# Designed miniproteins, single chains, continued (4): the designs that were tried, part 57

Each design is a single chain, and the fold is of that chain. pLDDT is the mean over its residues in the fold that is shown.

## One batch from the design tools (miniprotein)

Design m14100
Fold by ESMFold2-Fast:
Structure m14100 (fold): chain A 62 residues (1-62)
Amino acid sequence: SSTLEAALADVRRRYPGILAGVREVDGEPVIVLLGADEAALAAASRDVRRRYGLPTERVLLP
């Protein structure tokens, strides 16, 4: 999906400390965001949902 590709590319550019990927949950694509900074994860999640209308999952790394 061009929308998924654009969302991943945008996160990787804007939030270089965040690892971004995709997984399928109940047949739907979800953008998975992994990082050590909770505020940056929250901001990236909000941007993806607002700009692309995609659901997000946040994983805070230890």
Scores: mean pLDDT 85

Design m14101
Fold by ESMFold2-Fast:
Structure m14101 (fold): chain A 58 residues (1-58)
Amino acid sequence: MEVDPSVLHPVLEAPEERQREALRAAGLPEELLPDVRAARLGDGEAVRRLVEALAAAA
């Protein structure tokens, strides 16, 4: 399943305090909050985990 990276943009661009709400809105577990923070710092492995979680949720 192909996931468009742009679907992560609303989650990654959300202010830190609103990232939990953005994750819930995307249907993702709050357990991924550390991965959102790491992805914002340029961690490609964290980005990959978020993309895989979105693909699994779809």
Scores: mean pLDDT 72

Design m14102
Fold by ESMFold2-Fast:
Order: sequence, then C-alpha cells, then structure tokens
Structure m14102 (fold): chain A 69 residues (1-69)
Amino acid sequence: MEEEIDTEVKIALAEIYRAIANLDESKGDFEGAIESYKKALDLYREAGEAAQPLIKDIEENLKKVEEKL
C-alpha cells in the first residue's frame, strides 16, 4: 500500500539523516548535526506513532547538541 510504503521510506530516510547528524557531531559540526537531526525529526513525525520512541531519542540528542553551541 502506498501509505505503508511511504511511512517505511520516511523512517529509512530519517535514519539516514540521524546517521549524518551523528557523523557531524563527531566532527564537531554542531550546526550541521542540528540541521540533520531536525530533518530526521520531521520525517519521524510524518511517519507517526511507529516512530514515537525514535522522536524522543532525536529530541534528546538535538537538545544535547544545541547546548554545545
């Protein structure tokens, strides 16, 4: 189903942005990490309830990175 496929694709894309954010944070690029975490967060929010635990993790990571700016 298109909706199911779209949700799965959004979660996969969000995981990619989360990985990019982790890499940027490791490099000391906190601004880049924040941008990528926000993109992941938006995609998880669009995916809905299935991504709720991942949304919380991203919000905590985003707050931690923002405190380093």
Scores: mean pLDDT 79

Design m14103
Fold by ESMFold2-Fast:
Structure m14103 (fold): chain A 56 residues (1-56)
Amino acid sequence: DKEKALQYLIKGAKAWGDGNLEEAIKYFEKAVEYAKNDPDLKAAATRLLNEVKQAL
């Protein structure tokens, strides 16, 4: 579900901006889950998840 994946990416980005790294990770994990049928979106979501995990 692309719409769900995009919503979770937006929520994750906002949480990251607010300094809520744990919330950002949770949202990006959901984005990856909902993007499973869209390889480009899944790759983008996975990259963001890895980036935030490397931050902390």
Scores: mean pLDDT 82

Design m14104
Fold by ESMFold2-Fast:
Structure m14104 (fold): chain A 63 residues (1-63)
Amino acid sequence: MELLEEAERKEEEMRRKFQELGKQSADYNAQGDYAKSHELNLEAGRLRAEGREEVERLREEAR
């Protein structure tokens, strides 16, 4: 039970951070800071991949 709750919290945290990074990236792109926008997009992609793996691991352990 605890691991499922942890997985849910982790998934929510990942979604929120991903959305925030995406918004920041868009803001920097609008300002003409393409290098920073690109960095944030790469970070968001990495966060999504790592977060997904961690959530899957927690859900599997809960079985």
Scores: mean pLDDT 78

Design m14105
Fold by ESMFold2-Fast:
Structure m14105 (fold): chain A 91 residues (1-91)
Amino acid sequence: SLLEELERLLEEARRLNEEAERALKEGKYEEAKKLAEEALRLAEEAERLYKELLKENPDVDYRLGFRVLTVRAESYFLLKVAKKKIEEKKK
């Protein structure tokens, strides 16, 4: 189902966000960037599926949409931090 696919994508994106945060703490900025990019891609796919669910059922729980946006925002933030750290290391 679309809901099961969305939940799987959210869980994988959350896991990748946690791995990216650990990589940042360890100074592995290139690894953190790759992990955050993959997490963002999955979170964006989850957002697409959530929008499809809204089209099919307007009564779908808006809290699920908030979870999607939160995970996506975390992925985006981690990616920005990793990119900044990579640029600082080159100087």
Scores: mean pLDDT 87

Design m14106
Fold by ESMFold2-Fast:
Structure m14106 (fold): chain A 73 residues (1-73)
Amino acid sequence: LEKEVRELYEETVEEVARELGLTKEQAREGIEMALAGASPDEIAERLGISRATASRIVARARELRRRIKELAG
């Protein structure tokens, strides 16, 4: 479970960075903020990205949370 969760997290960070043209650091911070309940506006301000890009990060974090729940349940 822990290994699978870590692999999903790292895979999601890499995919988000690639798809949205972000650094892995920006993608990781954005996903962590989204998982902690930050709004798209807060993520956009912190990372210096558009609200549209931040909204896509939130959507990806929501999907990651759903997949983690499926692995644990």
Scores: mean pLDDT 82

Design m14107
Fold by ESMFold2-Fast:
Formats: sequence, C-alpha cells, structure tokens
Structure m14107 (fold): chain A 74 residues (1-74)
Amino acid sequence: KEYYKELADKYEALAAKSTGPQAARNYVKAARSYLEAGDYEKAKQMAEKALSLDPDNEEARKILTEAQKKIEEA
C-alpha cells in the first residue's frame, strides 16, 4: 500500500498546482489512490475537492461514498 500512498501524494501535489478540469482529474486520481492505500479520510477529502470543481463526476461520487462507508466501519 506504500506505492498507492506515494502515487496519491504525487497526484494531490499535481492537483494543487493545476486549475479547472485538470485539477479535478488529478484530485480524482489522488482520491482513488488514497482509497487503495487505505487512507479513507484523505480519499474523502480529495473526492470532495474533485466534486467542488466537477460536480457531475460520477467516479468522484463513487470514491466519496466508498471512503465514507469505510470511515463509518472503522
């Protein structure tokens, strides 16, 4: 899971340096990678950031739902 954490951190950094649709895409990639790494709080945060930029992003909504479910189960 260290690989996904490192990948997620890189996508989060890229998203922070981007704007608009590119930032939304990078936040989705970060959210998915944090979810795979088991960092559900960061996965939720990144998915929320992606949705703030692209409210119709179905992948971001799915990641947010899964992350919230995992947080509640912990």
Scores: mean pLDDT 82

Design m14108
Fold by ESMFold2-Fast:
Structure m14108 (fold): chain A 69 residues (1-69)
Amino acid sequence: SELEELEEEIERTLELAKESGDERLIESARLAKEVLEALKKGASLEEIEPLYREALEPLREEFERSLAE
């Protein structure tokens, strides 16, 4: 299910952000979680998909930069 996949991705990302100690990454992950909550409330996936992707892309880039050292 799409909601389950989104929740899993967001949770993993938030977990990594917490471990990094970077509050900006945590904030970005929380924004993605808010998008997921909107989906659970019955918002259209088509409307939310671009927001979800845009919210996670900066977080993913920062996460990758952190790993690259």
Scores: mean pLDDT 68

Design m14109
Fold by ESMFold2-Fast:
Structure m14109 (fold): chain A 98 residues (1-98)
Amino acid sequence: MEEWLEEEKKKAEKLEKEGKYKEAGDIYERIGDLLEGIGLILKGLNLDLERAAELFEKAAEYYEKAAEAYEKAGDLEKAKKMRELAKESRELAEELRK
C-alpha cells in the first residue's frame, strides 16, 4: 500500500511538472478515494479507529491536492467537489478522535 502510494504520488507530481494538471488531479482524487474507503471499512468494523482517523486526514490532503490540480486545469467544478470531499474527510477524522 505505502509503496504504491509513493509511486502514484511521484507520477502525479511529474504530471503537474509537465502541465498535465487534469491527469495529476485524477491520480490525487483516486488516492483520496482509496484512503477514505479503507478508513470507512475500518470505522464500519470498529477496527483501529486511530488508523481510520489518520487515513481520513491523509485522504483530505490528497483531495486538496486534487482540487489545486483541477483548478490549474480550469475545472473549477471538480476543484469545488474535491474541497467538499476534503472537508467531509476531515470531519470524519475529528469525529473519530473525540
Scores: mean pLDDT 85

Design m14110
Fold by ESMFold2-Fast:
Structure m14110 (fold): chain A 55 residues (1-55)
Amino acid sequence: MLSKTELVARAIGLKLRAIGIEIDAELRGRPLSEEERREIERLLKEAEELFRQAE
């Protein structure tokens, strides 16, 4: 059983990874690929689920 703190930490980590994908694409002057867009959506959905479990 994960602690509330561990769930929140993991959720934050997933959100930071999603932001990192967006920033990397922007810095390289390229649009997000369909795969990168799906990965961002997956990461954000997983983060939201972890935040719900932490409540």
Scores: mean pLDDT 82

Design m14111
Fold by ESMFold2-Fast:
Structure m14111 (fold): chain A 91 residues (1-91)
Amino acid sequence: EEELIKKALEAIGRASEILTRVEKENPNDWDLFAKVSAATLWLAFAIQAIKEKDYEGALKFLRKALEAVKDIPEARQALEEAISYVEKLIS
C-alpha cells in the first residue's frame, strides 16, 4: 500500500513538472494557462486526499485534472499512471 501511495505521488509530481515546463515554453498561450491552472488546483486536492487516505476523492480529482490537460500527451500519460496506482489502492 505505501509503495502504491509513493508511486501515485511520484506520478503526480511528474505531471506537475511537465505542466510547469509546458507553461514556461508557451507564456502567451492563455488557453493553455487556464488548463494548466485548473489541473494544478485539482492535483493539489488529489495530493491532500491521498494523504488523508481518501482514495475515492483522490481519483475524482485526478480525473478532473486529466480532463483539463488531456490535450497535453506527456501530462495525460503521467496522470493516467497516477490514476492507475490510486485505483489499485481502492481494490
Scores: mean pLDDT 86

Design m14112
Fold by ESMFold2-Fast:
Structure m14112 (fold): chain A 75 residues (1-75)
Amino acid sequence: MEEEAKRLEEEAERLAEEGVRLFEEGRYEEARRKFLEAARKLEEAAELLGETSPELAARITAYRLLAVAAEVEGE
């Protein structure tokens, strides 16, 4: 469980990094999708752990806010 949760957190970080790159390229719809995928991976990690830590909840919220920012920029 811990190893699987860590893998999901690492995948989420990679997806968020891709999202930032796409956002910088002006590819806002793709960036939005990557940020939402990152949040989903962290939600899966929380489910595996059986509880969402405040730190994990904050990261999920941050990625969802980045997705909203990408949607707004994409018009």
Scores: mean pLDDT 83

Design m14113
Fold by ESMFold2-Fast:
Structure m14113 (fold): chain A 64 residues (1-64)
Amino acid sequence: MKKIPRAVLDEDGRLRELTFYDPATGKYITLKEGEDYLVGKDPFTGKPVNLRAAAELGLAAARA
């Protein structure tokens, strides 16, 4: 396992697919538009982003 998770945004900033690792189950989960929650925007690009991915990045940074 090398280059996961991934987030795919289109030109309008809509999240199309999100793959992330769930440590609780030990599995990779892929969410598509119908199963995604767009709760915020990326502070660097201003595009809508899935909050779960942003929260995971924030937790990783806080643990560093």
Scores: mean pLDDT 53

Design m14114
Fold by ESMFold2-Fast:
Structure m14114 (fold): chain A 86 residues (1-86)
Amino acid sequence: LEEEVTIGIARILIAVGNLLMSKGEYADAAEMYERAIELLESLPESEEVRRLLAEALRNLARAYRELGEEEKAEEAEERAREVEER
């Protein structure tokens, strides 16, 4: 199913972003998380999609903080909380 493939790609993007974070490549990590979020937001809401979306948003906020993008980091954290409260 296309949905399962898309979730798989989003998981890989999050994993690559996490690796880039560990290497200090924060801008590239943010790009990977942004791509994962875009893919996940294109899917029908499910428990798995919400969990991955919240994870990607929290990690994106962390990447933005490392880049000095404090307002973007706060926005990403707010979005993560909204997803988690569902």
Scores: mean pLDDT 87

Design m14115
Fold by ESMFold2-Fast:
Structure m14115 (fold): chain A 70 residues (1-70)
Amino acid sequence: MSEEEFLERATKFVLELAKKQGLSVEELEELAERIREEVERLRAEGGPESLIRAGELAAEAVRRAAEELK
């Protein structure tokens, strides 16, 4: 699976979950920012690139879901 395929699937999953749970755009945007903060902390600590990349993709999927929910 490519990163773009992962992002498409993850975005759809997050969007459906958000609709089912009644999450707001603001709550999704907050979640995306919190994930980005953890990614930057991991990067500063010299954490594994695979986890940093996974976190970046997760944050982007949540951000895309927030845009779709608007």
Scores: mean pLDDT 81

Design m14116
Fold by ESMFold2-Fast:
Structure m14116 (fold): chain A 80 residues (1-80)
Amino acid sequence: HMSKEEIKEKFVEVARELLKVLGYSDEQIEINVKNLEKLIDENPEKAKLAVKHFYETALRLPDVPEEVLERAKEIYEELE
């Protein structure tokens, strides 16, 4: 069990790592991370879908580290 703030912090970290692996620029990463933080605070249901889509996208990519995938899955399951 994780608190909402802990989930938010961990999700932001995983999102930064994943977006960097996907080739996003630092500017794009920061914009996406800020949007995800707001989404978690304002609409948790939509945030769950965003996390799911991130995880599903990562599963389709051969270059994503296993530890990033594992952490993304953990956060997704916590938001269920």
Scores: mean pLDDT 72

Design m14117
Fold by ESMFold2-Fast:
Structure m14117 (fold): chain A 58 residues (1-58)
Amino acid sequence: MKEIRDALEEKAAEAVKKGVKEEDATEALQKALKLAKEKGLSKEEAVKVFEEEIKKKE
């Protein structure tokens, strides 16, 4: 779980540096982390959920 959170925080920081709004990146991170906890997702799956949420906001 800590590894998933750390990976998502890194991806969120990268997205913000690329011009994604901080609030959008934070919301995507929260959704991916919640889904990972509820569904038992791997780190790779959680990162994919985060990227899909960011893509929806673009």
Scores: mean pLDDT 79

Design m14118
Fold by ESMFold2-Fast:
Structure m14118 (fold): chain A 64 residues (1-64)
Amino acid sequence: MKSREEVIEERVKQLKEEMLSLGIDPELVERIARQLRKYALERNLSEEQIEAAVQNVLRGARGM
């Protein structure tokens, strides 16, 4: 079974790749990834909640 930290890191990596493909600034992508990782760990988010947070970030990014 993957640890929560491993699940978060794997999903954050996928989010970074998707945001970079949208042409978002790499420094901003890294900042967002760091904040999401911190938020998920501090709030003890479930995999479903992590996915919802990722989708919210991507929705905002598509509007940039």
Scores: mean pLDDT 78

Design m14119
Fold by ESMFold2-Fast:
Formats: sequence, structure tokens, C-alpha cells
Structure m14119 (fold): chain A 85 residues (1-85)
Amino acid sequence: MSLREEILKRAEELGKSVVPPPGYVKEVLNAKDKEEALEIIRRYALDPETDPLVALSLASVAVAKGKITEEEARQVLEDAQRERE
């Protein structure tokens, strides 16, 4: 399942859109390069105060804006989830 399909499924289950805070979006979009954008997403995905759906939505925004690929977004989220266990 693609990252987009996972977000759409979760949005449907919740009956709403999950929008990341404007500050998080701005930080990712202002990233110098792809590596920095991935590190920002990883940091939020590892943060216990950040809802996992917010981290997923942030990764989706980065993909939509061409900062990272969907595969890279999926990999960083999976790696972060594994590190939290």
C-alpha cells in the first residue's frame, strides 16, 4: 500500500483530515536538501509528543512538494517506528 493510500485510509477511518502544525510543515519545506527533510521527519516520528498521524501527514506533504520520494518517506517512518520499540 502506498503512503498516500495509508493516509487516505486513516483519514477515512477518522472522518477527518490530519493536518500537521504549520511550524512543522514550514521546517520540512525549508530543509536545505533531501537528507535534512528526512531527518526532520524522522525526528518528529521519534518524538513521543508528536501523534504518529501528524508525522505520517508531514511525510506526505514533503512527498507532495517533491522534497522526498514516497519510498524514502515510507522507509524513514518504518525505521523510526522500529527505533521506538
Scores: mean pLDDT 73

Design m14120
Fold by ESMFold2-Fast:
Structure m14120 (fold): chain A 64 residues (1-64)
Amino acid sequence: GALEEALAALPASAAAFVRAGIELLDLYGRHKEAEEARRLALQGDYQGAIDVATKAIIEALREK
């Protein structure tokens, strides 16, 4: 799909991280951040996608 095509420009490890990050955000109920990360990746802003996913996952894991 479109996300897989966008992520093909990244190193395999970075592509796997972005994909897993979006999936984990959805799993933790962070759907807004998951959509934002997906949107940024589709625009070629891979650093923005990684930053959004990383921050939101860390916040989700810290919140009890």
Scores: mean pLDDT 76

Design m14121
Fold by ESMFold2-Fast:
Structure m14121 (fold): chain A 55 residues (1-55)
Amino acid sequence: KKEKAREIVKEALEKGLTPEQALNVATIALVRDGYSPEEARKLAEEALKEIEKEK
């Protein structure tokens, strides 16, 4: 779900990780949950963009 990617990215950023590191963490977590690497990366990138745009 898109909300899961958003939650993971937000948590990573709150812990002081860079946007790139947050993307990597979210991508790995989503792949573990059964998403393809391509879909997981897209979801993580979309979540990061939404978080940055909401500022």
Scores: mean pLDDT 78

Design m14122
Fold by ESMFold2-Fast:
Formats: structure tokens, sequence, C-alpha cells
Structure m14122 (fold): chain A 98 residues (1-98)
């Protein structure tokens, strides 16, 4: 399946990343849903951790992935946007829809 292929890409590109099977599946689903590379997904997670807290919720991760795709933001642009109150508010809204 597309999700299994995405999960394999995460494992291949980030072999030292310790993920549960559920965490890996959820990340793979976000990659397929929003057409993100493993690198773009990790950049989205990093941007959330930097601006909203070290232990992001799955809604926050999903919101960041959706935001990155819809606004066509790079990892750096996402980091800058999430530093703003507007960016944080939009992420929260999009995360609830994901």
Amino acid sequence: SAIEAAAAEIRERFPNLVLSEEELRRLAELMVKYDLSPLELMQAIYAVRLNLGINPSWEEIAGAAKLMKEKKLSGEELEEYLATEEGKEELRKLGKEA
C-alpha cells in the first residue's frame, strides 16, 4: 500500500529514529495524505517542537503537515510562520480537521 511504502521511506531515511508501529503508521499516513517527503515531515515536526513545545500532539503534527502542503511552505518558512500567533492559531484549526 502507499502507507507501507511511506513507512519504508521513513525507516530508510531515518534508521536511528525510534518509533512505535503506531507512530510510524500515523507519520506514513500524513506523508500520503499531504504528499510530503520524509524530510518535509521531519521538518514540520521540528517546526512544531521549536514553536509550540518539545512534545507536540498528533493534532499539532497533522496541522503542520497540512499547513506545509496547502501554503507550499519550506521547513524554514513553516518555522517562521509558527513563531507568529497567526501561524499557531491556523495550525490549531487545521490540526482539528486532520
Scores: mean pLDDT 85

Design m14123
Fold by ESMFold2-Fast:
Structure m14123 (fold): chain A 82 residues (1-82)
Amino acid sequence: MSREELEIEVEVALNVMKYALLRVATKDNPEAKAVIDKYEPEIDRLVDAIRASTDPEERRRLVEQLKALVDKASAEVDKILA
């Protein structure tokens, strides 16, 4: 595996873990859980698309989209929990 391929896999794993932690943190708050439920299908789609792609440029773009979406979901959760 190339360094670039490894970096992409690490970024995917970190963002998947961040989203899993958000799901756990929001489980007892229905409003915050609704944010997780809203973004989960697109997160799953992006992860599947990254795993299916063999083009490093496409994978990099998809990883950036995944990071942005996870950060957006996290920010919306933080506003509800504040």
Scores: mean pLDDT 83

Design m14124
Fold by ESMFold2-Fast:
Structure m14124 (fold): chain A 56 residues (1-56)
Amino acid sequence: SDVEEKRKRARDLIAEALKKYSDNKEVSEKVGEAIELVRQPEKVDEALRLVEEVLK
């Protein structure tokens, strides 16, 4: 997989989650976790899964 492409997608989804759920503490905490995970190449898939679950 292209790690940089997945990282860009994760960042886009993070921005969308922050826009949609700005007042939700649980979502804010999950987004914070995803931001930390996306910085690690081996954790990018985990970051994507986390933010996708938030946006469901």
Scores: mean pLDDT 79

Design m14125
Fold by ESMFold2-Fast:
Structure m14125 (fold): chain A 65 residues (1-65)
Amino acid sequence: MAKEEAYKEFKETYEELLKKGLSKENALMAAEGTAFHKLLLLGVSEEEAERLAEEIRKELEEELK
């Protein structure tokens, strides 16, 4: 599903940016943008892509605790 593809992209981007020395805040912001763009490329509407990207960010933040 599009959400799972975007979640994977989000997590991989977030982890890679942290390894490169970005702050958690900046890594999350960049990863959210990447997930949003991925959703658009998969044919998700802009409104739905924004909602799903925000949801993915919240889910990852909760998982990381």
Scores: mean pLDDT 80

Design m14126
Fold by ESMFold2-Fast:
Structure m14126 (fold): chain A 76 residues (1-76)
Amino acid sequence: SEEEFIEKLSKKLSEIKDSPDYDSLLRILLIKKAILTGKYNVDPELAEKEIKEDLEKLSEEMKKILEELIKEMEKI
C-alpha cells in the first residue's frame, strides 16, 4: 500500500535525517520513484547511471536501508 510505504519512509528518514548520507539517499529514492511512475523526462538508463554514482558514496548500512525502501516502493 502507498500509505504503508509513506509511513515506513517517514519513519526511516526521521531516523537518518542527521546522517551525511541523507541527501544522497533521498535523491536516489526520488529518481527511482520518478522512473517507476513514468514521470522521469530522461532515458531511464541514464537515470540508473546517475544513481550508481550516489549509491557508491553510501555506507553499507544506508545501502541496505535504501534497498529495502526501493523494494517496498516497487510493490506499490
Scores: mean pLDDT 70

Design m14127
Fold by ESMFold2-Fast:
Structure m14127 (fold): chain A 86 residues (1-86)
Amino acid sequence: RPLSEEESRELAAQLYLAIGNVLDKLGDYEGAIESYEKAIELAPDSPVAAQAYENLARVYEKMGDTEKAEQYRKKAEELKKRLGLD
């Protein structure tokens, strides 16, 4: 069957998370941030979004933005608790 719109959004979110991970490894922090933000927009209450928030915290930490890093780390922990993730 064709993917539902919801399944398509979840798949797209996973792909943007993967793109962000590659860009982070390449040192393209601006591109990584944009890709992680798109993953969160596509699947905001999902394990993908929780991982994207953790990765955003790491990127901002590398950029020296400790305040944003802490904010995104808290968002990831709150989302993981809401989803019942360890």
Scores: mean pLDDT 86

Design m14128
Fold by ESMFold2-Fast:
Structure m14128 (fold): chain A 82 residues (1-82)
Amino acid sequence: MDVTVGIRIVAPSEEAARRVVEALKAHPGVKSLDSVIRKEGDRYVVDITATAPSLEQAKAIADFAVREARREGGEATVTINE
């Protein structure tokens, strides 16, 4: 059963936001990924919907997103829906 992963990234720049999205697109557990980027004040917010083939892969994507966002000086919040 495919699992949906909702990810919100808050990044200090558009370049940082784009790097996190591209890293997620390249993740082998990601079956599909849609993203919307917007500027909020001096920050960039990205709302991402990704699908994974299993809950295990969904959790791996969630952990990866949090690590990549932090590496770029931002943060991520994740919601996993079965």
Scores: mean pLDDT 84

Design m14129
Fold by ESMFold2-Fast:
Structure m14129 (fold): chain A 62 residues (1-62)
Amino acid sequence: AMDEATRESELHVEYLRVARDGWPEEKVREVAEKAGISPEEVLEHGRRLLAMRDGGLAAARA
């Protein structure tokens, strides 16, 4: 079995890349199939990661 931490890190990078590219549906579906989840869940994970990062930066400046 693969290291789960390594797998999660790779998926996180892919979520952020899809988000940066403006959520192209083809890439969202590819990541979803690779992760074994739905495309909707990929979008939700990516949105949460972006919101947490952007929220953290806003809080640091406030």
Scores: mean pLDDT 67

Design m14130
Fold by ESMFold2-Fast:
Structure m14130 (fold): chain A 91 residues (1-91)
Amino acid sequence: MKPELTPEQQAAVREMAATLRAVGALYELWLDAKQGKASPELVAAIKAIEEGKKLTPEQRDALLAYARERFGLTDEEIAQLEKIIDEMEKK
């Protein structure tokens, strides 16, 4: 039998998996923006991230909505995406 992970270890693995999926989604969002497949608001949001600028609430909402619709991200994965954006906005 596969060894059972503790609840704490299971939570850590789940958070890591959600983080990796969020990072992958952000990369695909960046590619969509560079290829002209994204809305002007999403392109502006990606440009702000590249320039280390804080997103407006409207840009943030547009990015998160696009990630939910385009990639089918769960609420857990969206929470990790928001956390990544918050860390990228810190300087």
Scores: mean pLDDT 77

Design m14131
Fold by ESMFold2-Fast:
Structure m14131 (fold): chain A 65 residues (1-65)
Amino acid sequence: MSAEEAAALAVEYGRKAREALRAGDGEAMQKYGKLAKEYLDKAIEAGASEELIKEAERAMREAGG
């Protein structure tokens, strides 16, 4: 998995966690939040640049709650 793919998945799961939180689905929120963290960690391990990491974190803040 590329660093870019992992960062994109972190953003997407962060968004899903936020939507689950809004819906009151604590189980889905925990699941997607854990996946978002896991993929962000994978992006860092894959050698994601500081710029890519900051972009992913920013997008997660805008998409996640």
Scores: mean pLDDT 77

Design m14132
Fold by ESMFold2-Fast:
Structure m14132 (fold): chain A 64 residues (1-64)
Amino acid sequence: MSEEEKLKEAELYVGVIEGMGRIALAVGVPKEEVEKKVEKRLEEIAKELGIDLEELKKKFPIEL
């Protein structure tokens, strides 16, 4: 898989994670719990795709 392909997959996954986090907040899940779950999911995606977590966050910042 090319670096460009990895980044496109990362963008898609980050978008899904952000969307799910926003839905969780909207239905009353505590922000602290949502942020913790989002962080864990980002770590899993970064590890799976072989991308540095901090670089992933820099390229695709999540705003909740």
Scores: mean pLDDT 81

Design m14133
Fold by ESMFold2-Fast:
Structure m14133 (fold): chain A 84 residues (1-84)
Amino acid sequence: MLSENEIEAIELALEAGQKAMEIDSSEETRELAARLTEAVKGLAAGEGIEELIKILEEMGKKYPEVKELAEKAAELARKTKEEL
């Protein structure tokens, strides 16, 4: 069962990926969004929290427009890890 922090982290991460693809329609951005989606699936299975955080940090660094969403999602992912 997913916590509220896990659900919100997933929602914000996917929103960041969607906005990045709307800003930059390049194949590189689509590949990054696909990696984010796989990391989100890992989080939903209780795995890959560190990988998700790294991808979110990379996305926020590359796309300033999604930085706030990516940082909030990463913070919630860290809280999820601390909750066990």
Scores: mean pLDDT 77

Design m14134
Fold by ESMFold2-Fast:
Structure m14134 (fold): chain A 68 residues (1-68)
Amino acid sequence: DVAARLRELAAELNRDPRVSAELVGDDTLVIRTTGDVAYLIGLALRIIGDYPDLEVRIEGDTITVRGR
C-alpha cells in the first residue's frame, strides 16, 4: 500500500533529470539531486504539499520520504 504510493512518487520524480529517487525496502524513498540545497528544500516542500499523508525529512543533502 504505502510502497505502491512511494513507487508512484519515485516514477514522477525520476522524470526530472536533476532528481534520482530510490526505494529502500518497502517503506522508505531516498531522493538525491544534482542541484544545490535551495533546490533540495524546494523539492521537499513540493512533496509535502502534494503528499501530506507522507512523512518528508531532509537529512543533510538527501530527502527521505516514508509512510506515517
Scores: mean pLDDT 80

Design m14135
Fold by ESMFold2-Fast:
Structure m14135 (fold): chain A 69 residues (1-69)
Amino acid sequence: SLKEKLLKEIGELLKLIGDLIEAEQKLKKALEAGDEEAAAEAEKEIEKIKKEIEKKKEELKKLEKEIEN
């Protein structure tokens, strides 16, 4: 079912958004502590998650078009 695929992809996107918020909180804490290594690691994690979110948004856009037709 296309609707089942859409709901799964939405769930995965929501999880990625949660992961992004957590990674941004890690960055904030690392910067407040002056932990340059932890800050760099958190920035790398944020970049990776943002790329995964953009990919997931494109997948959702394709599924939405398929459902509307």
Scores: mean pLDDT 84

Design m14136
Fold by ESMFold2-Fast:
Structure m14136 (fold): chain A 62 residues (1-62)
Amino acid sequence: SREEKRRLILRAIALRLRAIGLRFDAELLEKKGLFEEAERLRREAEELEREAERLLEEAESL
């Protein structure tokens, strides 16, 4: 349905915005020499991006 598709797209957008924030924070941590913490945030951002991709693929099938 149109509403279900909208719900999935909005959830995917929210996850992508969070991933962008995590990547920004990771870059700041890296500049401070906190490489391990930066890498952890980048991995979290990658997981959110993968989840967002799955939601968008589900929405495309509707």
Scores: mean pLDDT 89

Design m14137
Fold by ESMFold2-Fast:
Structure m14137 (fold): chain A 84 residues (1-84)
Amino acid sequence: MEDFELGKKALFEGKYEEAIEHFEKALAKDPENVEAWHLLGQAYLHLKKYEEAIEYFEKALALDPDNEAARGNLKVAKERLEKA
């Protein structure tokens, strides 16, 4: 829980690599945290690491197929990967 909140704060502040470290620690403790998988994907998307972003958005959707934010971001990541 603490690592998840620190990850969200880092992501909001544009500290994407710091956010990734905190979300990875949060997911090691709670691998079913859909929001942590989605926000981990979002951090990778901001770093233009589209393949990793896709994997994490797909993980979020595997846990919660109705997650519209993860679905939208997955589409964006796939589109950006195709244009790279």
Scores: mean pLDDT 87

